# Ledger of designs, part 4: designed miniproteins, single chains, continued (3)

Each design is a single chain, and the fold is of that chain. pLDDT is the mean over its residues in the fold that is shown.

## One batch from the design tools (miniprotein)

Design m8105
Fold by ESMFold2-Fast:
Order: C-alpha cells, then structure tokens, then sequence
Structure m8105 (fold): chain A 70 residues (1-70)
C-alpha cells in the first residue's frame, strides 16, 4: 500500500516526497549515497506510483525503467 511504500521510503530517509517520474533517479541516487538497500528503494517507489489512481500506464512504465536503470 501507499503507507507501506512511505514507511519503506522513510527507512532510508527519503520521506513521502516522490510524486513525479523525474524525481525517481534523484531519489535512488540519494538512497545509494546513504547506503540504503536499492532494491527496497526501487520497490517502495514503484509501489507508490502503482497505487496512485492518477498515474498513467506510461508514467508507471517510465518509473519502472528509471528504477531498473538506477
């Protein structure tokens, strides 16, 4: 759920501030610098976008691509 994704994001210091595709690489770079588990960070970000009812399939696909590439 969004709450679970937000909890995971807080676990590596990101907060609940990832709301756009453009922020995904920056958030993953911050997680990497902080020594966070990148797989957990990727999963949390993807879960937040997949649960957002306003997210388009194209935005979700871009988030998945950005998360895998980072």
Amino acid sequence: SVDEAAKAAKGFGLGASVTTVEQVPEHLAEARKAGADLEVARGAILAMFKIDPSATPEEIAEVERAAEEA
Scores: mean pLDDT 61

Design m8106
Fold by ESMFold2-Fast:
Structure m8106 (fold): chain A 61 residues (1-61)
Amino acid sequence: LSEEEQRWAGAAAVAAAQLGLSLAGAARLYTLISGKRFSPAEVAEGARAAGVEAAVEAAAR
């Protein structure tokens, strides 16, 4: 992922945690709104790069 894509993937993970969505749900929704394909693994990687790993853990539960 580019730095910009990592930042947006991190934001998607935070939003998923707040909305009670899974990482797969976050990846699907973000793919639909951004027009770029994201896997759940890429969302998790972006969240780690953005320093919001706790949001990834919350969304994975």
Scores: mean pLDDT 68

Design m8107
Fold by ESMFold2-Fast:
Structure m8107 (fold): chain A 56 residues (1-56)
Amino acid sequence: GFELERQRARAELDRLIAEGKITPENAEKEVRKALQGVAPPSAIDELAKEAIERLK
């Protein structure tokens, strides 16, 4: 389950990165804030890690 929610959350993450709103220092907090209610907590945790890796 949650595959569509995960895809939407991924698209939102891509948008936030493109807008420069996420840095390696704030990625965990900003991803959790933006995706809360869009995806389950486990998916948010994975996307936060991905954001940090993409911003290295």
Scores: mean pLDDT 75

Design m8108
Fold by ESMFold2-Fast:
Structure m8108 (fold): chain A 62 residues (1-62)
Amino acid sequence: SLPSHLQKKVQAVLDGDENTYLTAQDFAILKEKDPELFQRAFKRDVEIGVEDLKRAVDRVTK
């Protein structure tokens, strides 16, 4: 089972809390303990990361 603090942290991220971040260690625990929740959290993180990457590319491709 997932630690209670990690369950709350994941739920906050899925709910759109911009003050909550999942670390690489958090994702590693999710992948091992709850693969379904890992897939949901990872998909959301990738969506955010894609927007951040687009902004970074715009800064260097002028």
Scores: mean pLDDT 72

Design m8109
Fold by ESMFold2-Fast:
Structure m8109 (fold): chain A 85 residues (1-85)
Amino acid sequence: SEMEELFREAMELGERAYRVGKEKGNSKAMLAGGVAAGLAGISYGVGKISGDDEFAARMLRRALEKARRALERAEKGEEPGPEDL
């Protein structure tokens, strides 16, 4: 359940980052969102295979933090740094 909720949050945040990047013309913000969503998918898959939901959840939370930073920068009209990708 927690993993499903985190995965949903990651996808929603990625979609929001994509919309903001599209509206403001910030392709790096869209890329950051895509990377976060991709990492979320990988983390979810690892959790399903290994049964280590805690590890997968930790990775997913990190992806959400990166995506949130990228989105906040994009909302301010700033360029995401390499550390946000």
Scores: mean pLDDT 64

Design m8110
Fold by ESMFold2-Fast:
Structure m8110 (fold): chain A 105 residues (1-105)
Amino acid sequence: TLKKKLEELDKLKEELLKAGAKEEIDAIRDEAEKRLLDAGATPQQAKALADASTDLGMTAGAQTYKKLLEQGESKEEALKKALEVARKTAEEVTDERIAEYQARR
């Protein structure tokens, strides 16, 4: 069910945070918010969009972390690769949102 899938994703995100992702995820969110503000988003819009981009990154990273652990990767290597996926996903989503704001000017 959708509820069960969302609960499983939330647990995976929590495991990623416990593995040491928090500092990097906070940095990704802060950078996204600053870039959106620089692109002309309002403070409220920049925060909401940065939170959304970071959540999508966290979801992709958490799924990557689970898959790598299931494949027998070490927790250290799985975390490193999961954070790379989280950053790339969040940056790509943020880039798309910035392009949308710039196209309206």
Scores: mean pLDDT 83

Design m8111
Fold by ESMFold2-Fast:
Structure m8111 (fold): chain A 89 residues (1-89)
Amino acid sequence: SDETRRALLDALETLLDQLREGKDPEQIRRSVRLLRRHAEEKGIRDENIFRALDYLERAARYQEKGDREKAREELKKAEEELEKARREL
């Protein structure tokens, strides 16, 4: 549903913001896995939402390794996918 997609996009934006602020990347990855499962259980098939989840998980892994440049690149890709998903609401 559109309501479910909006809630997922809002949750993803919150995680992006938290990761940019230097919150625990391991906790972010756990949250990404929970959101992915929730999206799948709700029958969401939005490619942009799943790409955003993938990019956010990659960003968190790079941040854990101290690769700030790669983390920023993946975060930018996640934001771009979220913007695409929001345009379809």
Scores: mean pLDDT 86

Design m8112
Fold by ESMFold2-Fast:
Parts: structure tokens; C-alpha cells; sequence
Structure m8112 (fold): chain A 78 residues (1-78)
């Protein structure tokens, strides 16, 4: 749906913001942004009944959780 497409575009913008924060050494802010974004995607998933759209949101959650773990590793190296 157009609404889901717009939501996923907003998620992509948050991912870009997280990368920018990492480049600036602002790891805690990047992690917090991703945690908030994951919560929003999980909330959206609870409102979706279409199986294909549910799968897209689940894939987004998995991608965001993976990115968060990579940023946590970078923070430990800094």
C-alpha cells in the first residue's frame, strides 16, 4: 500500500540518520534512534493484516537489529 511504502521510506531516512550519527562518533544517539525505529516498525507490524506486508516489516526489523549490533561493535572499538 502507499501508506506502507511511505512508512518504509521514513524507516530508510532513519537508517541514513543513524549512519550520519556513526560518522560523527555519536554512537549512543545512533543506537537510541535505531531502538526507537525498531519499536515503531513493531507497532506498525501489529496493525498490518496482509502477509506480504508483514514479511516486509519483519525484514525491516531484522535489518535494523543487525545494524544496531554493528554500531554497538563500532562503539566498543572507539
Amino acid sequence: SDELFQFLQEVQQKIKEAYKLVEEGRYDEAIELLEETIKKVKEKLSTITDPEDQQKLQEAIEGLEKLKKEIEKKKKEA
Scores: mean pLDDT 87

Design m8113
Fold by ESMFold2-Fast:
Structure m8113 (fold): chain A 63 residues (1-63)
Amino acid sequence: SAMEEQAEKELEKAQRELVREILETGKTYSREEAREKILEMVSEELKEVARKILEENTKLVNK
């Protein structure tokens, strides 16, 4: 769907921004903290869809 596509794009952008911040500042985040930080960067209306995508990706990788 259009909302899922937009959420995926915003998640990719947020992930790149977080990686850039970590490299520039040397800050470290736990997996859960990193996910929360990424979700903060996503539009409010897309946060639920973005959270769902992250949960599904985590589940698939661990199978």
Scores: mean pLDDT 76

Design m8114
Fold by ESMFold2-Fast:
Structure m8114 (fold): chain A 70 residues (1-70)
Amino acid sequence: MTAEDIEERMKKKIEEILKNEKLTKEEIIEELEKLVKEGKMSEEAFETVVKGLKTKEHLAAAYLWIKGLK
């Protein structure tokens, strides 16, 4: 499996979660902030991601991508 294949699977999972649970932008931002507190993401990267993304889908994709890089 390639990174693109893993990303596609994660995309499908996040779409299902967003469709069923309707996670808000605020909830996704809280999860990203938690990653900063855990030392898995820098404060600068967090600000860049939050300001650069306009939809909850983009924020959710970034959240999964960051977790997937482990």
Scores: mean pLDDT 61

Design m8115
Fold by ESMFold2-Fast:
Structure m8115 (fold): chain A 76 residues (1-76)
Amino acid sequence: TPESESAYDAGLLAARSGRDNPKAYDYGLQAAEAGRRGDGRSAALYGFQAAHEGQDNPDASTSGAGAASGGLLADR
C-alpha cells in the first residue's frame, strides 16, 4: 500500500540519518523492513524507537517519526 511504501522509505532515511547513533540506525532499518512487508505495527514501533533514540539528530528523529506514521496507517 502507499502507506507501507512511505514507512519503508522513511525507515531507510532514519537508518541513514542515524549513522552516528547505532540504536537509531538499527531501529530505522527494522522499520524499513517491516514497512516493506506491510507490517504496519512493527514499522510504527521501530519508527517510534528510531525517532526517540535519534532525538538529538533532527534528520533521524523526523525520519523515524515518518516511519511510525506510515506504519500506523499501513494496516488498512
Scores: mean pLDDT 67

Design m8116
Fold by ESMFold2-Fast:
Structure m8116 (fold): chain A 95 residues (1-95)
Amino acid sequence: GLFELLKHESVEVRKKASEILSKSLTEENLSDVLEALKEPLLLGNEEEIKAVVLPFLKNENLPQEFVERFLVPLQEALVQRGLEELAEEVKKKLL
């Protein structure tokens, strides 16, 4: 399914899966999307994490619950992993 593609070996496949999930994100499916994002963000390298995160940062219509449950804790997690540039992009999205 689309969630398995977030863990695909190809960065481009991960990015495309994330773009589709970002566009189809609703209050009804956001908990499933959040669960699907955990492993790719924990295990991914910098380019893989960036490919998954950036499509959500470009979405102007994110549900408020998704912002609070994903983007807010993501900023701190990215800092802890040393991904300071991506953490700054998340911080700017939250402003």
Scores: mean pLDDT 84

Design m8117
Fold by ESMFold2-Fast:
Formats: structure tokens, C-alpha cells, sequence
Structure m8117 (fold): chain A 67 residues (1-67)
């Protein structure tokens, strides 16, 4: 469950980073949408909200470091 959320966030960050130089607004929208999906998946699978929040923070940090 937690690994599935991590994979979802990693794929979302990768897509957002790749798109950012061409369309900043769309890249940010992908990142935000991915975070919302991660929250939903965590709730559905009974993952601790604190753990999901930490993974989202890591994903945002990774995005900021790559752009």
C-alpha cells in the first residue's frame, strides 16, 4: 500500500518535471493532482495519513530540486 503510493508520487513527479520547461502551469497541475490521488489512495487502503503526508512532502521536495 505505502509502496504503491510512493510509486504513484514518483511517476507524477517525473511527468511534472519533464513537462515543466514547456508548460509550468500544467506541470504544477499534474503534481497537485498526483498529491490528491495519493491522499485518496492512502485513505482507501487505510495508510496512516502522517506517512502519506511525508511521502507527499518528499515528492514536492524532489520536484523543486529537479526544476
Amino acid sequence: ALEEIRKLLEEGVKKAVELYPENESRAVAILVGTAIRAIGLGLDKGVDPEEVNELIKEAIKKFEEEV
Scores: mean pLDDT 83

Design m8118
Fold by ESMFold2-Fast:
Structure m8118 (fold): chain A 97 residues (1-97)
Amino acid sequence: MEQFLKDIEANLKELGYSDEEIQKELERLRKMSPEEVAEKVIELGTEVFIKLINDYFDRVDEEAARSGVPPSVVRLRYLAEQGDEKAKKLLEELEKK
């Protein structure tokens, strides 16, 4: 129970809810059944996943606009920095032409 409420708090914070809104939601959830709370964890986890994907694409687009390179090049740079050998080779080929 307590673990599910902590997961919900973390997810709501990641989604940009205020501390006041989070506390009100947690108080509401404490009055619900464990099954209903578990369903809420799954729903919010899905929303956080979608937000993280959207935030990633937004950051890639912002970096592309700022640096004047296509979003595909920004993505290849991130992958190459993480040690992806295929991304490094593709980036080298794109930078040559």
Scores: mean pLDDT 73

Design m8119
Fold by ESMFold2-Fast:
Structure m8119 (fold): chain A 100 residues (1-100)
Amino acid sequence: AKEKIEKLAEEIKKIIEETLEEIKKYIKENPKASEKELLLKAKEIVDKMLEKTLPLIEEMKAIADANPELADFVREKLKEVSEKYQEANEEIDKLIKEHA
């Protein structure tokens, strides 16, 4: 169970990283895109990421519910995921603002 939680957290982090790289690539390949266009495209890409990551987060929570002794470990891994998501969002916002 613990190894599965760690693998799920790693998979979520990888999806976040791939999402950030996709947005960076779009910004780089569209130098004449408006800030509004970049914001709309970033939202589309992030929404697709959330559709992929939310079921994985739910699976981690379900493991914690079934195994209360792992609840602290799941909270720690979900915090790492949340921090990575926040860092990615801050970088996206900065890149779009600097592009405008």
Scores: mean pLDDT 86

Design m8120
Fold by ESMFold2-Fast:
Structure m8120 (fold): chain A 70 residues (1-70)
Amino acid sequence: MHPAVEEVKKILELYKKGISDKEFSLAIRSVQNVYLPLMSPEEFVERLEKLGLKLSEEEKELIINALNSK
């Protein structure tokens, strides 16, 4: 099981439990920077799905928006 998949699953569960959008964005960026660097937001989501993470359309949008936030 890939560490990036496990960390993103944990972050999505924390988001459902009420962490802020800022905390969510920082956590997702950390996973990208550590495990899957230099990918576009769309490439990052595609790679997570290829690694076995099942994402809803809403979850994909949340991750893409998190990586595009400044």
Scores: mean pLDDT 82

Design m8121
Fold by ESMFold2-Fast:
Structure m8121 (fold): chain A 78 residues (1-78)
Amino acid sequence: MEVKVVSTVVIETPEGTETRVAEHTFPGPDTPANKAELFGYILLFHREGVEEGRALGGGVRTQVEIDGKRFTVGERKP
């Protein structure tokens, strides 16, 4: 079974808000390897957002949507 994942990073700065969106399809998270691949991708996406937010002096919020359901992965305050 395949799972469609939409990942969104919102970087909030005093000058405005920047949003980064990525869409990817993964093998179903039915094995430890498939779960590791999915969660590794999500964590890497959040890490990239945090690094961009630090450079901009802003706050960061990362969310993922899996089959229409949205979850918050992590947040960083400015």
Scores: mean pLDDT 76

Design m8122
Fold by ESMFold2-Fast:
Structure m8122 (fold): chain A 77 residues (1-77)
Amino acid sequence: DEEEKKRKEEVLERARKRMLEDGVSEEEIEAMYNKDLDRLEEILRKNSNLSERQIAQRVTALALRFIGALLQAELEL
């Protein structure tokens, strides 16, 4: 259904805007949209002096934040 696709796109766009406003980078958001955890880890390794354990914790924190943003967008629609 075209309406369902449009609604999902609007939810994703609202979540993206919220994440950007919270200071998450566009590259990190794109990796999360694509569910590309390897890409997200690569971005974090390149842009930070974090240990592998800290990278894993950051990936988890970003994923949870993204899920929260999606849920909040769903509630607002």
Scores: mean pLDDT 80

Design m8123
Fold by ESMFold2-Fast:
Structure m8123 (fold): chain A 87 residues (1-87)
Amino acid sequence: MEALEEAIREARENISNPEVVEGLEEGKRLILEDEEAAEKRAEEAKAELEELRAKHAGKPLSPEELKRAGYLLGVVAAVELVKEVKK
């Protein structure tokens, strides 16, 4: 959890993508409530990201879809970071 909190802090300081920070914070919230449910949400987020990729077939995402993708990436990153730290 400490590593995730540090990653969120660093992301906020650099502010390269605010949607990713929001996703990281949501991922942290989900993990604190139920780690198994958080893993399920991360898998659902990965599926949604693949659907966005397939739907556009190499075309650029809309601004709204790009924001959604950033948020989903943040959620996945938070859950995966906590899983890696526990190894």
Scores: mean pLDDT 73

Design m8124
Fold by ESMFold2-Fast:
Structure m8124 (fold): chain A 80 residues (1-80)
Amino acid sequence: MKVTLPEGATKEFELPGGEAKVLSATDTEIVFEVDGKKYTVTGPADGIRVEGNKLILSKAGTYTVEGEGVKETFDVTVTA
């Protein structure tokens, strides 16, 4: 999947199942649980945040979300 953002904007995804519980977080990887399901999101340094029921992406780069037998990769670009 390809996502294009204006410079300085963020891309928000609403998480199915309500609020996420963050289990671990680094600058490139967040492991979280939502609706009893565990997911790992990886991407550019300082590009990933999980807040409430939202996954927030703020940096250009390639992101991977995996968990529960699924793995999805998507590219985020920022317009000049």
Scores: mean pLDDT 72

Design m8125
Fold by ESMFold2-Fast:
Structure m8125 (fold): chain A 102 residues (1-102)
Amino acid sequence: LEEEIKKIEEEAKKEIEKIKKEIKDPLVREARILTVKADEYIQIGNLYKKSGNIDLAIEYYNKAIDLLERAAALYREAGDERAVEEVEVMIDSVRRRVEKLK
């Protein structure tokens, strides 16, 4: 579990560094960083769910939802309607996972 979480964190860190170098638009760059961090939290939540730690799984999913909502706001400000729709689909998916675990 601990080693798996560390691998997820390292992969997210590498992707964020790549985004910082490649994406010039500051709103889109920050939104992309937030979506990567949200995916990290979703993956960690999935690991806690598999290990039977439902409370931590819900906590990490809720952290991911918060980050995705912030990313959606930044994409709206940037005028990227497609990215807003994609993030909203992700939010709905994660919320359904939380509902099933309650």
Scores: mean pLDDT 88

Design m8126
Fold by ESMFold2-Fast:
Structure m8126 (fold): chain A 70 residues (1-70)
Amino acid sequence: SIREKVIQLTSLVLQAIGAGFDVQTSKDPAVRAQARQEGTRLLDQAIALANQLGDSQMASRLQALKTQLQ
């Protein structure tokens, strides 16, 4: 359902924000690299869901967040 996709999208975005926090705050290069990889994976899934929902503006915002993370 649309509701289930919105909940999943929200969960993926919150997890990606957590990974972004680790990229910015961790002093360990290995932790930063792992967080960057995980955040990118989560954002790719979120972008796919936003596109399935027809929300091109959300997909664009998530793509910008992904670019900032890399």
Scores: mean pLDDT 88

Design m8127
Fold by ESMFold2-Fast:
Structure m8127 (fold): chain A 66 residues (1-66)
Amino acid sequence: DPEDLAVELAGYAAKKMLDNGVSEAEAVKTARKVLEAVQAAWPTLSPDELRALADKIVEEALEKAK
């Protein structure tokens, strides 16, 4: 289910952001961005590509937080 995967990856993103000392507001913003991106890309990308997309969004958010 693409919704279940999107929620899983959004939760992963939020935890990764919080573990790296990012504020709750920025963690929620990044999680929402991952959720929306995964849901939008599901008809085109494989589950492995969707996980890579989530990782890329988290890495870009962490770089901007520096």
Scores: mean pLDDT 81

Design m8128
Fold by ESMFold2-Fast:
Structure m8128 (fold): chain A 76 residues (1-76)
Amino acid sequence: MKSYLVTVKAEPGKAEEIAEQLRKLAKENGVEVLDLRVEGDTVTAVVRGTDEQVEKLKEGVAGLPGVESVEVTELP
């Protein structure tokens, strides 16, 4: 398994709701959430999983209402 940084840009007032949905989607896809923070309209999570599990998480999050963008970066 690898660690990834997931950065989500949310519509105003939607970041907390998106953070909760990200936790649920991570659990459904077998992804471990190591850290999660909400700063204004940005949700940032450090997650651990396989490339396939994290890609599914990214797709799931990108489909959520109020999500403007999702970026996933592999961590060392």
Scores: mean pLDDT 85

Design m8129
Fold by ESMFold2-Fast:
Structure m8129 (fold): chain A 96 residues (1-96)
Amino acid sequence: SRELLEEALEIGREEGRKRLPEYEERARKEIKDPKELEEAIEGIRRAVEDPYGALLEAAVLLALGEKPKVARLVAEVAQEIIDIEEEEFRRLKKEA
């Protein structure tokens, strides 16, 4: 149902927000350029709130050859959140 989907998406966002410090630490370890690091952190924060939109944007950037390190990291974080949302949706559907 739509209600179960909305609940799963909300759980994913909440879990993403809790994991935000870990995602930012990942960015700091992988990206050494200060400007790219700032963009990666901004992208990660967007991915937590809208993982589908962030994944689409990252795919476009990768296709254009723009900031591949930033785009790959944002896509990775977005996919991890989507995976959480999918697992929660399956759990909620089974329990309903």
Scores: mean pLDDT 86

Design m8130
Fold by ESMFold2-Fast:
Structure m8130 (fold): chain A 83 residues (1-83)
Amino acid sequence: SKVSERTAVLIRMVGLMQEAELLLKTEKNKKEVAKKIQELLEEAQRLYEEAVEKGILTPKEKEQMEKFIEKLQKWLEEVEKEA
């Protein structure tokens, strides 16, 4: 159902954010962190695009996912400056 799909997308997005935060705190190789965060960002963007195309997100959930993507982009930019 759309409700189940929506829940799965949001849980996955939160998981991507948590993985990125862990990488930033634990991994010392900035080039490796940048590469991994780029992969997480690409997955987050794909999840967002698919959810928008399916029309399954509420306006609040759409804003939340957009904020997560913006945060991942900022983290990637910061790490790339150090790489």
Scores: mean pLDDT 85

Design m8131
Fold by ESMFold2-Fast:
Structure m8131 (fold): chain A 59 residues (1-59)
Amino acid sequence: SRYGERAVEAARKGDGEAGGRAAAGLLATNQSSPEAAERMGRAAVKGDGEEAERAVREG
């Protein structure tokens, strides 16, 4: 999804705000589990693009 792509890009940049918005968009549109969205948001705050990619694949 576009939100998943944005979450991964935000995480690679270390942009926690953009990552949080993308994770919220996934939840609001029922495109992700709550657990996967939480992992994506945490990965963005940490700048961990690999963790974000894994969360997108699992969610």
Scores: mean pLDDT 77

Design m8132
Fold by ESMFold2-Fast:
Structure m8132 (fold): chain A 80 residues (1-80)
Amino acid sequence: MSPEEAAEAARARGEALGEKLLELAKTDPEKAKEMVEKLRKQVEEAEKALDSLSEAERAAAEAAIEVYRETIKRVEEALK
């Protein structure tokens, strides 16, 4: 898998998760908050690991971090 393919696959998965979390925020706000906190911790750990990753792994991780950060922001806005 090329770095570009890895990044696109990670982005697509992140977007799908974002849609599910936004729907969850409407139906079960407490569970959505728990999922956002877990996602935030995953993003933080991924950022710490970036320097140790291969080119393809880094591209996927960076794409995922970008999408997950946007997802967290959107879900938090929905939960206010």
Scores: mean pLDDT 80

Design m8133
Fold by ESMFold2-Fast:
Structure m8133 (fold): chain A 101 residues (1-101)
Amino acid sequence: MSREERIVERIMARLDKDGDGKIDLAELMAEFNKGTSDFSPERQAEVEAEVRAAMALMDTDGDGRIDRAELRRFVENLDDLELPYVKMFWERLLEGFERQA
């Protein structure tokens, strides 16, 4: 499995609570915000702006939900996007799952 596939699988496994193959953007945002409690208010605002931009890129049909294909497309293009906090979140999420296994 590629690195991108591994990231997608772990995100889906954690956030797809009802098993319908989709994740709510609000749930993704809440998970992201858990990792920013140690940041200054100014930095938290920067992270929120970046997460909102990432969510807009993933939610291509505007239904407020992300399916596996939309998430995979986003992750595959992440290196071409100026989203350093989102990249840091993906890395921490992946490391957290490896520690729990």
Scores: mean pLDDT 68

Design m8134
Fold by ESMFold2-Fast:
Structure m8134 (fold): chain A 97 residues (1-97)
Amino acid sequence: AEELRKKGIEALKNGDYETAYKLLKQALDYYRSQYGDGAINYFAVELAVAAYKLKDYKTASYYAERLSISQILGIPDKEIRDTALYLLENLEELKKK
């Protein structure tokens, strides 16, 4: 599961958004089976960004609603961090799509 999360983040950094979403979702499903729905928060930034890059605005807004500024600022990758901040700031517009 942690290996899937790391591989998903690597794919996201490399611009392979379809692979990133798939791997991160598989990792989330494993963590949810072990730890419950709280696991969503551990994957919300990366899943929101991947979905947005795939133009899946409904999925992107679903995960973006669960983001905190503190969680976003903790993201080491600047592009992922900046995209997540954009999603949080523009959440209402994304929800209308």
Scores: mean pLDDT 81

Design m8135
Fold by ESMFold2-Fast:
Structure m8135 (fold): chain A 74 residues (1-74)
Amino acid sequence: GAAEAAAHAAKAREAAEAARRSGDPETSQVHMDEAVAHARAAAEAARRGGGPEANAHSQEADLWATLAATYAGQ
């Protein structure tokens, strides 16, 4: 539901910020993979018991995963 999607969005943001601060490509890639995993989990939470709020959090998590990929050089 919305609370689960929100929690995963927060973790995706944390991973994206870690990717941005990383000084090496390998570490940035690990954090990008973490952000992507949380974005997928947020989308799944929204699919199971979703609504507009859960969908918004899923979109937020996906945005952070995209940003993490940019920081990882992708």
Scores: mean pLDDT 83

Design m8136
Fold by ESMFold2-Fast:
Structure m8136 (fold): chain A 62 residues (1-62)
Amino acid sequence: MKKEEIKEKALKIAEERGIDNVTVDQLAEELGVSKEELLEALDVPSEKQIRPVLSYWLEKKK
């Protein structure tokens, strides 16, 4: 899957379920990608920053 596609799908899942209700493991599994690929696609330096980064991208998408 292309990085852009991973990013868009991950953001859509986070938007639908709420950022607090998603984990890196769940997003990676649902998208069929590795955690590393997911973090790279979202430009997240570590799993600990996934929620702040998702929040940033969702706000920027406005």
Scores: mean pLDDT 77

Design m8137
Fold by ESMFold2-Fast:
Parts: C-alpha cells; sequence; structure tokens
Structure m8137 (fold): chain A 82 residues (1-82)
C-alpha cells in the first residue's frame, strides 16, 4: 500500500501535446504526453468514440505497467471501426 502511494501520477493529464489532430470526423487523433522522461504516444483511429474510450482505459493500465518496468517510451495504436 505505502509503496504504491509513494509513486503518484503527476501529470494530471494537463501536459497533453496534440501533434497531429483531426477530430473533425476523419477519425484520426494523435496524443503525446511526456512524464518523468517517458514519452507516451497514443494514436486513435476510427469514428467509434465509445470503443476508443474503452480502449484508452486499457492503454492507460499498460502505460502504468510500463512505468513500473522502467520503459522510456511507449506507443499505442487504437483502432475502432465506425
Amino acid sequence: LEEVTGESFESETRKVVVKHASSDGEGEVTITRIEDGMTITVHLKGRDLEKLKEQMREAYEKIKEAKKKGEKEVEFTLEAEA
């Protein structure tokens, strides 16, 4: 318990860099975040926002595991057909 609380998630989602965003309906969005020297890049493809949202939750869990493993860079591609 105390070991888990010692490593707080600090970015507060406020450091979001959108490099290539098309949220108009082309269905392609790239989100990049940098935390503690780790670069996190997520590519979202597709128009099914509900499915993409669910896949994002799973991606966040994997990012958390990668941080514990000491990874320097993680990249995910999430694709949900409309």
Scores: mean pLDDT 59

Design m8138
Fold by ESMFold2-Fast:
Structure m8138 (fold): chain A 81 residues (1-81)
Amino acid sequence: MTQQDVADEAIKRLEEIKKELKENPLSSYVKLASYELEIMALMIDLELAGVPEELMKEFEEKVKEVRELIKESKKLLEEKE
């Protein structure tokens, strides 16, 4: 795979997490923790693939979007408890 292909797959996976969070905003704390672990694993995969800084920045911007949704989900869980 090219470095672009690896980055595209990682971004696609982040989009899947984003969709899951939008469909199930009242996710559990365990599920939200699992998303953070998956994001870390994707970051490691990109670093091991040696993707250029431009592709890494694109991934990091998408991670920021997903992390904002995780924060919103945590806030909803806190308000329900």
Scores: mean pLDDT 80

Design m8139
Fold by ESMFold2-Fast:
Structure m8139 (fold): chain A 72 residues (1-72)
Amino acid sequence: MFEEDMREARETIDDEPHLSPFQKELARFVAEMDREEAEEFQKKLDELAEKAKKEGLTGEEGMKKVVEEVLK
């Protein structure tokens, strides 16, 4: 069930020490979405990630750019 998966994801996010602050913010934002919103958001993330990659922005810089664009 989607709600169970999101509950487990929320619990995991806080215990995951290698996630950056931007990754944790993004993961918590996604965990609060319903399934339809999460699917649309994932498609948008994929498009923005590819755009950032084409611009040479990877890792933390790419993640920051994607989060800023998505949260507009």
Scores: mean pLDDT 63

Design m8140
Fold by ESMFold2-Fast:
Structure m8140 (fold): chain A 81 residues (1-81)
Amino acid sequence: SENLKKAREIANKVLDELEKLPLTPEQREVIDKAREIINDPNATVEQVGRVITLLGALITAIERNLPIDYDAVLAELDKIK
């Protein structure tokens, strides 16, 4: 699907930009799980879209220095998978 291909390209670009930052182990684990879901051969456009939305919220929280519950983020990624 063209839509799935484009969604994966967007998601992987977001992850590549995040990986340029000095990452904590918890942030690395989130990125690794997100990348696994996005690049799964059976991934749907809906699943990739959910990951993009979650990553967007995470980036906003990081930029605003908001407290982040990384265990909750990882649990949400597991629900998308």
Scores: mean pLDDT 84

